Designed miniproteins, single chains, continued (3). Designs and how they scored, part 47

Each design is a single chain, and the fold is of that chain. pLDDT is the mean over its residues in the fold that is shown.

## One batch from the design tools (miniprotein)

Design m9617
Fold by ESMFold2-Fast:
Structure m9617 (fold): chain A 83 residues (1-83)
Amino acid sequence: MREEVEERIKKLTEELQTKEGLPKEVAEKFAKTILLISEVKGEPEEEIKERLLKLYKEVGLEKAIAKLLIELGLMDDALPPED
């Protein structure tokens, strides 16, 4: 990870709140997930953000994160959140 992970999380959280209208708690969890996937997969943060936001609108916060991680192969053996 580069520099201050917390600083990047705050930046993404602000962007998600301002541009997408997400609540602070949701935006923060999304920011953490986006940063983690971007660092691990080397994909642009913007692409990950778009996919996660689409899933959030369909299935809500916990399932959106789990589904994105599974689709990217980061959570195949992990226990996915169900409820």
Scores: mean pLDDT 72

Design m9618
Fold by ESMFold2-Fast:
Structure m9618 (fold): chain A 67 residues (1-67)
Amino acid sequence: SEKEVNKEIAELWIERIEEAKKAGMSLEEIAKRLIETFESRGIKLNREEVLNMSLEELKELIREIFE
């Protein structure tokens, strides 16, 4: 189902940002790349909020986008 596919896509994005953080990428750089990626796909994000998010908040944002 679309809901199951969206959940798997969200989990893949979450894994990618966790790996980026473990590899030494800053939360600011991760947030910036997420903003650039999702805005290029037509998803409107609050840039100021996203740039100030924790890793856990970024994970929740990804889940909401693919809900």
Scores: mean pLDDT 83

Design m9619
Fold by ESMFold2-Fast:
Structure m9619 (fold): chain A 96 residues (1-96)
Amino acid sequence: MERKKRIEELLKYLGLKFDGSKETVEKVRAFLALLDRDGDGRITKEELKSVLEELGINPTDEEIDRFIKIGDVDGDGYIDYPAVVAELERYVEENS
């Protein structure tokens, strides 16, 4: 399955290098939790774009759409951050 590719692309957008550490997982979790401003576990295209722009990243709409598709584990058009974190934790377990 494409879990490795999804994780690598997420880390690339966050400017992080995956070193197999629990610390990297915690950084991804904290970032995704910051995007989920209403606490429903869903991150919209607008929330993602706004936060990335606040961090000094100027993404194109195409880059945002691609990032959403990478994090959209359930196919509802939103990033499901608990599912993405679970995939990341599973990737660490399989490569530790």
Scores: mean pLDDT 64

Design m9620
Fold by ESMFold2-Fast:
Structure m9620 (fold): chain A 83 residues (1-83)
Amino acid sequence: MEEALRELREALRELIRREEERGLEASKPVEQAVEDAVEAVLRGLREGADEAGWDQVLEELREHSEEPAARRLAEALQRLRAA
């Protein structure tokens, strides 16, 4: 659980930073950053998180729901969990 939350927080910070720095040309860098963030969170979840880890990750993203990056990441993770 701690590993998944650590990866999530780092990935979310990087996503927000990229959206802020490149708002006019953000489409491809943001898409790549979302994919990188999903991979990092999944790696953390595989190493130490059960179902409670998924719920904590999604809850933390929900607390940041006003950030577009957080919504994109939550949608991508929810799709992967459902698959």
Scores: mean pLDDT 66

Design m9621
Fold by ESMFold2-Fast:
Structure m9621 (fold): chain A 74 residues (1-74)
Amino acid sequence: MLLGEFVGTPVENARKAGEVVEKAGVKEATVEVYSLDGTLIGRLRGRDATQAGAAAGALGGQAGEKVRTRVYSL
């Protein structure tokens, strides 16, 4: 299930990704980060809100100033 989708800086999107995982109370989430043209930069799994936020930040850092981040529950 899609928990959230965010367009913004990697740091802002990392915070939002962690927040939606925490609010959903899911044990595992998949984080996908895209450049603004729709190219997939990467996909990582997080087993909690902290790991989901860290995944979003690490992937987003490869893509420049603004990225699209999607967070899914498993």
Scores: mean pLDDT 77

Design m9622
Fold by ESMFold2-Fast:
Structure m9622 (fold): chain A 72 residues (1-72)
Amino acid sequence: SLEEAAEHLRRAQKALEEGNVDEAKKHITRAAELLGNPNLAKTLIENLKDKDFALSTVRVALRAVEEAIARR
């Protein structure tokens, strides 16, 4: 569901902020699966070394999912 995808994106954001790359990968992959967006996982995983880019990308994705939920 969109709610589950949003929760995984929030957990990915927290993991990235804490420097927990393995936990971030887990939540990013699950969110991408729930959203049917494999390119999101690919882009984030390939750029995890760039913390600012990864955090920005997760925040943009989370905002888009939360807006989709609000428009129901």
Scores: mean pLDDT 84

Design m9623
Fold by ESMFold2-Fast:
Structure m9623 (fold): chain A 106 residues (1-106)
Amino acid sequence: SPVLQALRDLLAALREIRDRLEQAKTSEEAERLMNEAIQLLEQTVSRLQELGAPSKVVLLIGAELGVMRIALSVAKRTKGDVKEMALLAVDNAIRLVEEIIEELEK
């Protein structure tokens, strides 16, 4: 399934970003990696729509994109730990994508 492949590609890319986030030494590095993850979700939403993915899948990934944008904005405004917030947000995105893949393989 091209939809499943797009989700697996997203999952692999998010896991790579998560590993790079663990190694990030500055807030600026964490912010760049968080923005990279946000861009990947934006591209994946567009790709899933192009492939005719189920509306539920598109909506769930789109909702996660919204949550990630808010999380980054809040961390920057409150002068919170951007790296910790980015790790939590990316971990949540990874879990969601894994759950969607499992559901679609049934």
Scores: mean pLDDT 89

Design m9624
Fold by ESMFold2-Fast:
Structure m9624 (fold): chain A 98 residues (1-98)
Amino acid sequence: SIQQVLEEAQQLIREVARRARPTASLRQLVLLLMAGGSVSFALQLVKNNAPREVIAQSLEGAIGLLEELLAMETDPAVRQVLREAIQLLKEALEQVRS
């Protein structure tokens, strides 16, 4: 389900926060906080049966924030977790649009 995919993405974002925290810049921390908030908001929209377009817009926002984070990240392990989170969000977006 879309809910399960988003919950998995939230866990990966939490893992990114845990791994990146010791070396992250203020900008990286802000982007990570915003991305986590956007995924939490998307999950709330799904639980409340919000219109598909609103859910899709929220997911696109979260994907953009994580892609910006990925462009700034130099740690290969953190980059891998970010790529997995982005892939799950893209999967959720496809399910919303189907």
Scores: mean pLDDT 87

Design m9625
Fold by ESMFold2-Fast:
Structure m9625 (fold): chain A 89 residues (1-89)
Amino acid sequence: GTVTATVTVTIENGILIEINVTASPAPTSVRVYINGKLVVDSKEGTGFPPKVEPGDTITVEVTFEDGKTVTCTFTVTSDGVHSCTATST
């Protein structure tokens, strides 16, 4: 079946302070990468908020029970709220 995730990231004063994931069906894990390095893994509990700079790449990988993954990638350009919706069939 089709899996979808909407990922919202909040950047404040150069810090990634919040990540919200709304997904269907419910995901099994969420992983966050900054410039290709794993900084948050949902299976390890609450991560610490990483610092980000303009030009950095934030990649959010959402994994589902059937083994499908969807990925949202954000290039840091400004503080504020950024959103991405990704789907896999």
Scores: mean pLDDT 77

Design m9626
Fold by ESMFold2-Fast:
Structure m9626 (fold): chain A 67 residues (1-67)
Amino acid sequence: SRALARRLRRASPSAVATALQGTSASPETKRRLLEAVRNRASVATLERLLGRLSPADRERLRELLAQ
């Protein structure tokens, strides 16, 4: 979602890397999301990449980033 994409954009790359390790997403999807965060990608780009995650993984990522 756009709210999760905005949270990712505001998070540190280290926090995002740790949160992604708590998801069951593929290593490739995790790498692409982390690279997008490091490169300060747009909210639209992050939202598109988040769309590649399962609903369960998106919820888990949201929970892990809320802490």
Scores: mean pLDDT 83

Design m9627
Fold by ESMFold2-Fast:
Structure m9627 (fold): chain A 68 residues (1-68)
Amino acid sequence: MIFTDLQAEIDDGLVKIIIGVAQIMVKQGESIDDALAFIETLLDKLKLSPDKKKKYLEEARRRLEEAK
């Protein structure tokens, strides 16, 4: 329980950093699709479960659209 909560916090923090970098890319003229491809590639390297990867990609798309 506590260990699971800590791991979730670490994962969320790392994903927020990745999304933050992608938001900077979009603000500098990259397309949302290219920024999402960048995020997806990094999430694949982190070997997240399919469910977590899907959830993070949905949040990333929303945040990138808000950064436009």
Scores: mean pLDDT 74

Design m9628
Fold by ESMFold2-Fast:
Structure m9628 (fold): chain A 93 residues (1-93)
Amino acid sequence: SREEALEKLRQLARELRELAESDRKFSQEEKLKIADSLEGGAEYAESQGLEEAAEILREGAEQLKALGDDQEKFKEILRETSERLEAYLRSLG
């Protein structure tokens, strides 16, 4: 349902924010897994008719995949993606 889809996307946004705010360092494998999770989230959002959420997540995944070993830039992309997703979800009610 749309409500279930919105709840799942809110959970994803929260997880991205928590990762961005952590003092944790990310390995290349972990970065790729996170990028894959964003792509999966985008496909899910698109399947639910949430095209703007899908675009936000897809753009985030592409930025993460294009990024080298810069930990700060990686966290910046996660934070920006989370903030954009949360703002969109808030606009829906």
Scores: mean pLDDT 87

Design m9629
Fold by ESMFold2-Fast:
Structure m9629 (fold): chain A 68 residues (1-68)
Amino acid sequence: TYVLTLESPPDSDLTVVLRLNGKEVARAPPGSSVTAEIPVEAGDVLEVVFRDASGREVARASGTVPPP
């Protein structure tokens, strides 16, 4: 299990979306922070997607959960 904090900058219009294996598991609205506890296993793919006010993806980062 990972405890992850998603942070949208305080003066931004960015929504931060966390996906686990392509499924949305957490979301932080613009200017907010959200802490989520996520059950993960080695080999799972985590993606962080930043969307503007129009829903357009402006940035993405992804990674694979490492083995222990």
Scores: mean pLDDT 80

Design m9630
Fold by ESMFold2-Fast:
Structure m9630 (fold): chain A 57 residues (1-57)
Amino acid sequence: MTKEFEFLVEEAKRAAEGKTPEQGRAIGNALAQYAKNLGFSDEEAEKVREAAIEAGA
């Protein structure tokens, strides 16, 4: 993974940490869309989404 992608995954975890599972999903969906807007692939965006959901559990 690129350093920029790794940073985005860590930001997703940080943003969702301590939130409810529902909030984690909402944050994950928003950050996945943001990743796509930055030019990341659908697969990379999905990994960002999953990271937020896991942190928000």
Scores: mean pLDDT 78

Design m9631
Fold by ESMFold2-Fast:
Structure m9631 (fold): chain A 75 residues (1-75)
Amino acid sequence: MPELSPLERDVLLALYAFGPLTARQLARLLGVSQAAVNRALRRLEALGLVEKIEGPRTLYRLTPAGEALAAQLLA
């Protein structure tokens, strides 16, 4: 199981609870800088837990693996 920082865990759980969000929405929700959220998102993408959706706003969502891990963290 990948080791997650507290912020990486919080990003994963926020996406699980609220669905697709922008990096700015995550930063506002979690009370952290957008730069910190972008670092967490890059690592979660590298682990295959989060994917980027390009559009009028860049959204991030959980992959099936990310959803499974988020559910396990809440159990």
Scores: mean pLDDT 85

Design m9632
Fold by ESMFold2-Fast:
Structure m9632 (fold): chain A 71 residues (1-71)
Amino acid sequence: SPLQKLLDELRSKLSQEVVDVILSVIDGAIAEGLSEEDMLKLVRRVLTRLGLSQEQIDFVLSLVEQMLKEL
């Protein structure tokens, strides 16, 4: 599955706790009917608060954008 491959890439560079937070945020945003743009903005804010570097944030946002296109 393309989605599973993207999840595996995410897990390869981040802790399981951070991955779980990202997936929870995405699930909540989808349930609330947020646009792709608003979901990506929300994920960026959450990752910034978790103390991720700009490089890590850009990597995660690239994968999340790809995941949303596979849904």
Scores: mean pLDDT 83

Design m9633
Fold by ESMFold2-Fast:
Structure m9633 (fold): chain A 71 residues (1-71)
Amino acid sequence: MEEVKKKIEEAKNDYLRTEKEAQERIDHAAKTGSPEEVERARREALRKVSEAHADYNETIAQAKEELEKLK
């Protein structure tokens, strides 16, 4: 039970961390770059966040299966 909860929490933290890092990259580009650099950072952020979101959903699905085995 504890292990499954930790796995979900870690996946959530990885997703949130990816969002935070993506936003920091956009903010940095906005401070020092051109509009084109900001748009590039946004496109990269969207891709990475989408990938992290898919990974998070996969982890949730696996965790649900593991929780059923612990009942």
Scores: mean pLDDT 78

Design m9634
Fold by ESMFold2-Fast:
Structure m9634 (fold): chain A 66 residues (1-66)
Amino acid sequence: APRLSPEQEAITERYKPVIEATNRALETDDPAEADRLIDEGMKEAGLGDPAVRAQLRQSVAWARAQ
């Protein structure tokens, strides 16, 4: 079976809070709550990049519009 490199495994573990927050954001009917959940997930992962935050918020908004 295909295996992740140690670097890919570390990235996956680091981004786990963001992935979980994104899933919760997709379940909420409140856009402000969705944005708050994404912000919390990014803080837990140690991410402060505004571009990454904007991209995640936009992706969730587009998914909710489908």
Scores: mean pLDDT 73

Design m9635
Fold by ESMFold2-Fast:
Structure m9635 (fold): chain A 64 residues (1-64)
Amino acid sequence: SLAERAAEAALNAGDPFTGALAAAYAGQELGIPEAQRAGVEGAVSGTDEGAREGALRAAELLRA
């Protein structure tokens, strides 16, 4: 999906926070609460690793 690509592009650009936010927004719009939650948890983690983990997890849930 576009949201999955946006999350991957942000991670590759070294901006995992933006990737996590993009994935959270997509989860909300598509009605997938687990994806929204994973993206939000990543964005509020305060670490690049937490944001990356949240973005990737949300992207997988958006794909399912």
Scores: mean pLDDT 75

Design m9636
Fold by ESMFold2-Fast:
Structure m9636 (fold): chain A 62 residues (1-62)
Amino acid sequence: SMAAEETLAAVRRALEELEGEAAARAVQDILVSSISKGEISDEEGREIGREARRLLAERGLA
């Protein structure tokens, strides 16, 4: 969905602009906010969360 694409874009932007624990925290805040507002489904949240964890692992943050 468009909202899922926007949420993933926000996650990627946070990882580009922030480092360390601040990046990991921002990613979690973005995902929790999008799910809590009903902007993405639980399934979309799981898929974006999987991609976010992959990106965080590549940076040594997960």
Scores: mean pLDDT 79

Design m9637
Fold by ESMFold2-Fast:
Parts: sequence; structure tokens; C-alpha cells
Structure m9637 (fold): chain A 96 residues (1-96)
Amino acid sequence: RVLAPLTVGLHVEALPDGSLALSLVLRDTPTREIVERSPVFVARDPAQLAEALDAMIAWVRERLARTDDPAVRAELDRFIAELERLRAAAERLANA
């Protein structure tokens, strides 16, 4: 199976107080080495989770704007779509 030359992963850590620590990791697919890490975003409730996901989407869009590789662009665009789905779910929970 052909993989993109760069992959994006979401790292989620549950904190003892019930909040979530979220970060993004960019890896070189052939070596699996970490190329870049995002800042850590902490969310205590669904509204803060939606805000954290907005910040993550902005971070991925900045990287998308800086790449010329079609396979990397496709992977980042796919990941933005995943984050947008999570954001919509978090926003619905915040407004329930």
C-alpha cells in the first residue's frame, strides 16, 4: 500500500482532572521520525474542545499552505476534514 510521504497523527491524553491534552505530530512516513509537533491544547469541556480543534485546524492549514507535494497536501486536507467532523461533534455537545 502506497503511503503519503508525511503523515499527521492526533495525540490525546486524559488528565487526572478530566480535561484532555491534545497535540498533533507530523511524521516522515519512510523513517517514522517526528518532523514537527504542534503546541499542546488543553480542553476541559466540549466548548473548549471545539476551540482547541479550531486552533489545530488553523495549524494544519498553515502547513498545507507551505507544501508543494500533492501527496502531503492530500493527507493534510484529509486530516483537516477529520478535525472538522470532531469540531462539529464537540460544538453540538457544547450547545446541548
Scores: mean pLDDT 79

Design m9638
Fold by ESMFold2-Fast:
Structure m9638 (fold): chain A 62 residues (1-62)
Amino acid sequence: ILRESSDYNDLQAGLDSARQTGKLLGDEELAEREQEEIKKRADKGDVSDAAVRAWNRLEEVK
């Protein structure tokens, strides 16, 4: 049921980096752009369930 992949690790690392940068710059739109990217790929079925979970987790924090 859970599939771990390179895509998941890349998205997690990229998302964390973007969020950190956005926080330092005070630019929350940078983090929102990352959310849009994940959602867009998930909608196309281009990413694993893990990536969809990352997107859902972002919604929980907001």
Scores: mean pLDDT 56

Design m9639
Fold by ESMFold2-Fast:
Structure m9639 (fold): chain A 55 residues (1-55)
Amino acid sequence: MEERLKEFVDSSVELAEKNPSTKPIALDMIEGALEVAEESLHDYLEEAKEKLKKL
């Protein structure tokens, strides 16, 4: 599960870098993941969220 979530998040960030119009959708998905994911994944998800915000 963790590996698939990380791959999905990485793909969402890459897509937003290529097409900034997908940034709001990617941010919403990461925010949702933060609410349900294990604490060990929170640092990774927060970094992905900050990276998206800078785009």
Scores: mean pLDDT 76

Design m9640
Fold by ESMFold2-Fast:
Structure m9640 (fold): chain A 57 residues (1-57)
Amino acid sequence: KLIEDLTSKDPEVREKAAVELGKLRDLSLIQRALTEAAKTLGREEMIRLGKIILENM
């Protein structure tokens, strides 16, 4: 669900997923989620979501 939400077309859904991923501090899940998101999302969005994840760890 979090991986799917991070790849959502809705920016709000992606932001919520990034916050939850950070709080979980599961590096394996974060790595997998970011890998999937990188297939569809641009560089700027990937940087933005990565910052949200780190800020919530």
Scores: mean pLDDT 84

Design m9641
Fold by ESMFold2-Fast:
Structure m9641 (fold): chain A 57 residues (1-57)
Amino acid sequence: DKKKKALELREELEKNDLTEELYEEYVKKMIELFPEDSESIEEVFNEQKKHLEERKK
């Protein structure tokens, strides 16, 4: 079930402090599950990447 996989990936991401490596892997797997939603996934990636960079400093 793709929805279960997506929820599991999101839960794993939320459970940990966001790192660039963890988030990149999450985005890659989400695009694999939902290639038609790649644009939306990339939008989320850009938002999270911004937050990750701010958090590092």
Scores: mean pLDDT 70

Design m9642
Fold by ESMFold2-Fast:
Structure m9642 (fold): chain A 87 residues (1-87)
Amino acid sequence: TLSREELTLVGVAAGELAEALRNNEDLEEVIKKVEEFAKTQSPRVQELIREIIRITKELAEDKSLSPEEAAEKLMEKAMELMERERA
């Protein structure tokens, strides 16, 4: 179970990835920054951020989604993952 502070950090990382999807630019650079940030965090935070990055990559490749829809889907999935970590 993640602390509220750890959940906030995960939420910020998810938000950065969602913004990159929405703007349809610099996605690889943002993913790299988020991966480096994750390495500085606890193993549980790293696992959750890795899952969010995987979802981000899947959504970026989905040609049926607009950039805005991809960003919204990422935030929905990130919130679901974070809810599972709440005590």
Scores: mean pLDDT 82

Design m9643
Fold by ESMFold2-Fast:
Structure m9643 (fold): chain A 66 residues (1-66)
Amino acid sequence: SLEEKYQQELQLAAEFAKQPTPLDRGKLAESHLSPEELEVAREVGRKLREIGDSIDREIETGEAAK
């Protein structure tokens, strides 16, 4: 539990540090996605989440023998 929380915090801190400044975000905002692209991205994201969840369950089953 603690290790899981610790790893999550480390990942968040790393991602936060990698995040661009507000100025860079303004630049990225110029590359606006179309509504259709956003919808496709959301659907793909949902599928990826399901795949990730399935893999996570499989890993837990395998790791249990460890």
Scores: mean pLDDT 61

Design m9644
Fold by ESMFold2-Fast:
Structure m9644 (fold): chain A 111 residues (1-111)
Amino acid sequence: DPLRAQLAAELRALFAEVGRLAKIISKIDPELADKVMEEAVRFAHAVAQGRPADEVLAELDHLRKTAEEAANKAIEKSTDPELQKEIKELLSGVNAATDAAKAAIRAYAAA
């Protein structure tokens, strides 16, 4: 099933981007990184349980919001311009992967 394969690929890409962001945030504030990973686990659990697409998309929106809030707080706490730049770039990657995952979830649910 090409839609199932696409969904799996976009979810793997999303979790990879979230993991990279959380790893860099953990150098500044491990509690902020833990919050991002907790929301990633909740989203993964909703997907694994086969919850309705609207519920899965709501968990994904919550993950994106939590990642953005954690990234912004980490930037505010950091005095290192290189780390601030890296966090901004990684957050952009998470946002792009989130949009791709949303499209794949909707396409798979509509089939």
Scores: mean pLDDT 90

Design m9645
Fold by ESMFold2-Fast:
Structure m9645 (fold): chain A 86 residues (1-86)
Amino acid sequence: MTKKQQDEADLALLQMYVSVLRNSRDKKLSIKELQDLIKQAKKALEKAKKLYETSEDPKIKKGAEEVAKELEREIEKLKKRLEKLR
């Protein structure tokens, strides 16, 4: 597999994960579920940042930057939900 094909696959998986997080907004989650989701989202954010740094393809870099910004927004929303629960 070429680096470009691997980077495209990694970006597609990250984009799907962002969609899963968005779909979780209407779900009633426990404190533990919110903590686990924040932890997973932070790991996805680190992968998106690494993809931005290591990819040579401008389209993948742009996609990774957009995914990273969306993940940061979703993490902030999850943290606010957790704070409201204590």
Scores: mean pLDDT 82

Design m9646
Fold by ESMFold2-Fast:
Structure m9646 (fold): chain A 108 residues (1-108)
Amino acid sequence: MLEPDQLVRLPEPLTALLRSLGFPEVVTVHELLLALGEILRRHAVSVRVELLAQGLPVPVVDPLQQQVRFEGEVARRLQELMGTDSNVFTVDEIFDAVERHMVPVPAP
């Protein structure tokens, strides 16, 4: 990941999501990470929690390898970003896709 204060330009699907949270198209890496954490906190449904509720076995995995499910607009925007029709992602896949698609802007 780039330095926390590095300005980055986001891909259109992610920009559309962040605009709903009041973020501009160009943000720092730190602001981007906070916004992604907020999206995960508010919109992600833990597959682990769903499996536990159904009484199904749940594997022990690293937090970044946890599967999360999204619905509605958030799912559509992540599908656009990642080029998939799946609504289930690992946290690591989401952060990797964002890192691959963000573009650093010149230093001010």
Scores: mean pLDDT 71

Design m9647
Fold by ESMFold2-Fast:
Structure m9647 (fold): chain A 74 residues (1-74)
Amino acid sequence: MPSVRELVEAAARVLADYHRGRLSPEEALARLREILAQIEAVRATRELSPEEADQLDLAEGALRATMRELEAQL
């Protein structure tokens, strides 16, 4: 299972690549959905510290907002 830090860094990279035009909206959406699924799996299978839970909550919020924007473009 990826670490909380690895998931946050992966999300940031996908968003950066999308904004730089390196990913299509469809590719970005697919990768963000995969990261979101991994976040949910980590929450379901691991006991998280309050700091880790807060980091994942912030990351998930940002991912869901971007996914809604991308879905509106498809």
Scores: mean pLDDT 80

Design m9648
Fold by ESMFold2-Fast:
Order: structure tokens, then C-alpha cells, then sequence
Structure m9648 (fold): chain A 69 residues (1-69)
């Protein structure tokens, strides 16, 4: 299995869980937008480190938005 796919899957699962627990529509929207963007990066063959950094950033942003909700 591609390690990039695993990283994206784990990040999206985490983002969705945070959005669900916070009830924030903004956190959910950010996670959905991140899913599309990360999916495109993997499909376009972006390097693993780039995908990992963007996935980590997405989770951090989702956590920040959920906190502000």
C-alpha cells in the first residue's frame, strides 16, 4: 500500500472525528476540502513528505477551527 494513501486516510479520519466531536460546520468543511486536495496530490504523484506535511497541517487547522467554534 502507498504510504501517502495511509497518511491521507489517517488524517481525514482524525479531521472527521474532530469535526464530529466539536459540531463545527467549518471544521467539517475544511476536512472535506482537505480530502479533495490531498487526494489530488496523491493522484498527481506528489512526494510522500509533501503529502505528510499537508496532511499534518490539515489536522492542525481543523483542530484550530474546532477550538474557535
Amino acid sequence: MDDSIRVVRDALRRGREIARESGSPEALRLTDEGADRLGRMVADGAPYETVREEADRLVEEVERIARES
Scores: mean pLDDT 82

Design m9649
Fold by ESMFold2-Fast:
Structure m9649 (fold): chain A 77 residues (1-77)
Amino acid sequence: SAAARARRRYLELVLRIGEKQHQLLKEIKDKNLTPEEIEKARKQFKDEVLAEIDREMATADPELRARLERLKKQIEN
């Protein structure tokens, strides 16, 4: 179903975002980043995630688009 495909695509995106967040946290710990470097890395991560959501929205069906709009709003806040 369209709903099942939308849910799967959404979950795959959320998983990719989670993996990127995990790698960011690992890098912060392993490299002993300064507060300024952490702020820069977090801003870059947020910008990259928002860009990826926008790219996914460009080809999204209405069900996936609604989920992505909610996710984007949560990340922007």
Scores: mean pLDDT 85

Design m9650
Fold by ESMFold2-Fast:
Structure m9650 (fold): chain A 84 residues (1-84)
Amino acid sequence: MIEEAKKKIDEAQKLIKKAEELAKKSGSKEAMKLVLEAQIQLGLALIQLGIGELTNDESLYKKAIELAEEAKKLAEKAIEIAEK
């Protein structure tokens, strides 16, 4: 579970970086809003992962995965909007 959480967080972080670059180039306010929302979800995922590692709580790794997947979804939507 922990390796899956770390992988999902890394994937989300890379997509958010790409989304931010495209949103800035396009000047899209909607894309930038989605990037900010994705960054918030990623931050929450990192907090859950950190606490989970400290406490060895598998339920927190599951929450980290869910939050990272939401961050990925928001970043992918931002990319789609910025590329229009």
Scores: mean pLDDT 86

Design m9651
Fold by ESMFold2-Fast:
Parts: structure tokens; sequence; C-alpha cells
Structure m9651 (fold): chain A 99 residues (1-99)
């Protein structure tokens, strides 16, 4: 459906914004945690709404949010956790498109 395709794009876009927030830490480490925490809150809200509409992908979205929170809590390993979150978000988006 067109609604599913639109929501999948929004899910992928949220992951992209989070990755951008994490990359800011390469320039300003003092603001890295704040950027990651802001991105994590925005991502969590988007993922909760997406999961409510497509319950079949909710476990993937919840796990992605958990990895995003780990990135904010462990800034030294943020790139690793953001990578894991994005893998899950891309898989969720793929499944939403196929629904």
Amino acid sequence: SMEARRLAVEVEASGGLFSMAASVGRIDPANQRDSLEFGTRSLAETMRRAGERFPEVEPLLEKAVEYAKKAADDVANASKYVGKANELLNEAARRIRES
C-alpha cells in the first residue's frame, strides 16, 4: 500500500537523522551525547507509532531503539550501536514495504 511505503521511508529517514547526530561527535565530543540523546528520543517516538500500525515489525523497531539508547549511554562505541540500529530499521522498512 502507499501508506506502508510512506511509513517505511519515514522509518529509514529517522535512522539517517540518528546517524547524522552520532557523527557530530567527531567534531564536538562534548555535544555528542546530547545529539545522540535527542536523536534517540525522536527515533523512539517515530518507531513506537510505526510499531502500532505494523505490529509484525514492532520487535525489530524496539530492538533498534534499544541499540540507539546504548549508543547514547556508551558514546565511545556509538558507531557500532548506531550501525546495529540502522540494520534493524532497514529490515523493518523492507518488511513494511512488503506488507
Scores: mean pLDDT 75

Design m9652
Fold by ESMFold2-Fast:
Structure m9652 (fold): chain A 94 residues (1-94)
Amino acid sequence: MDAELLALGAEGGAALDAGDAERAAAYARELARAEAERRGLAEEDRELLAEGAGLAARAAVAARAGDEERAEALAERVRELNLELVERGVLSLG
């Protein structure tokens, strides 16, 4: 396992635990880009994965804070991006 990816994951987890949505989203995006680059994905697909990861991290922070309305709005945006990623063949369901 790549030590850099493990470090990014740990930093993201710490940010989530601290309730820091911006920091959690930043680390989630960086981890998603690094993993997408490892998979050899195009820049456009890497950026879509990074956006989805950042929104998912923000949704998790909102949910933990009890902001159900914000968490659900962010979760809907993540679902839209996941559908696009599935259509592009970047993300698999199952």
Scores: mean pLDDT 79

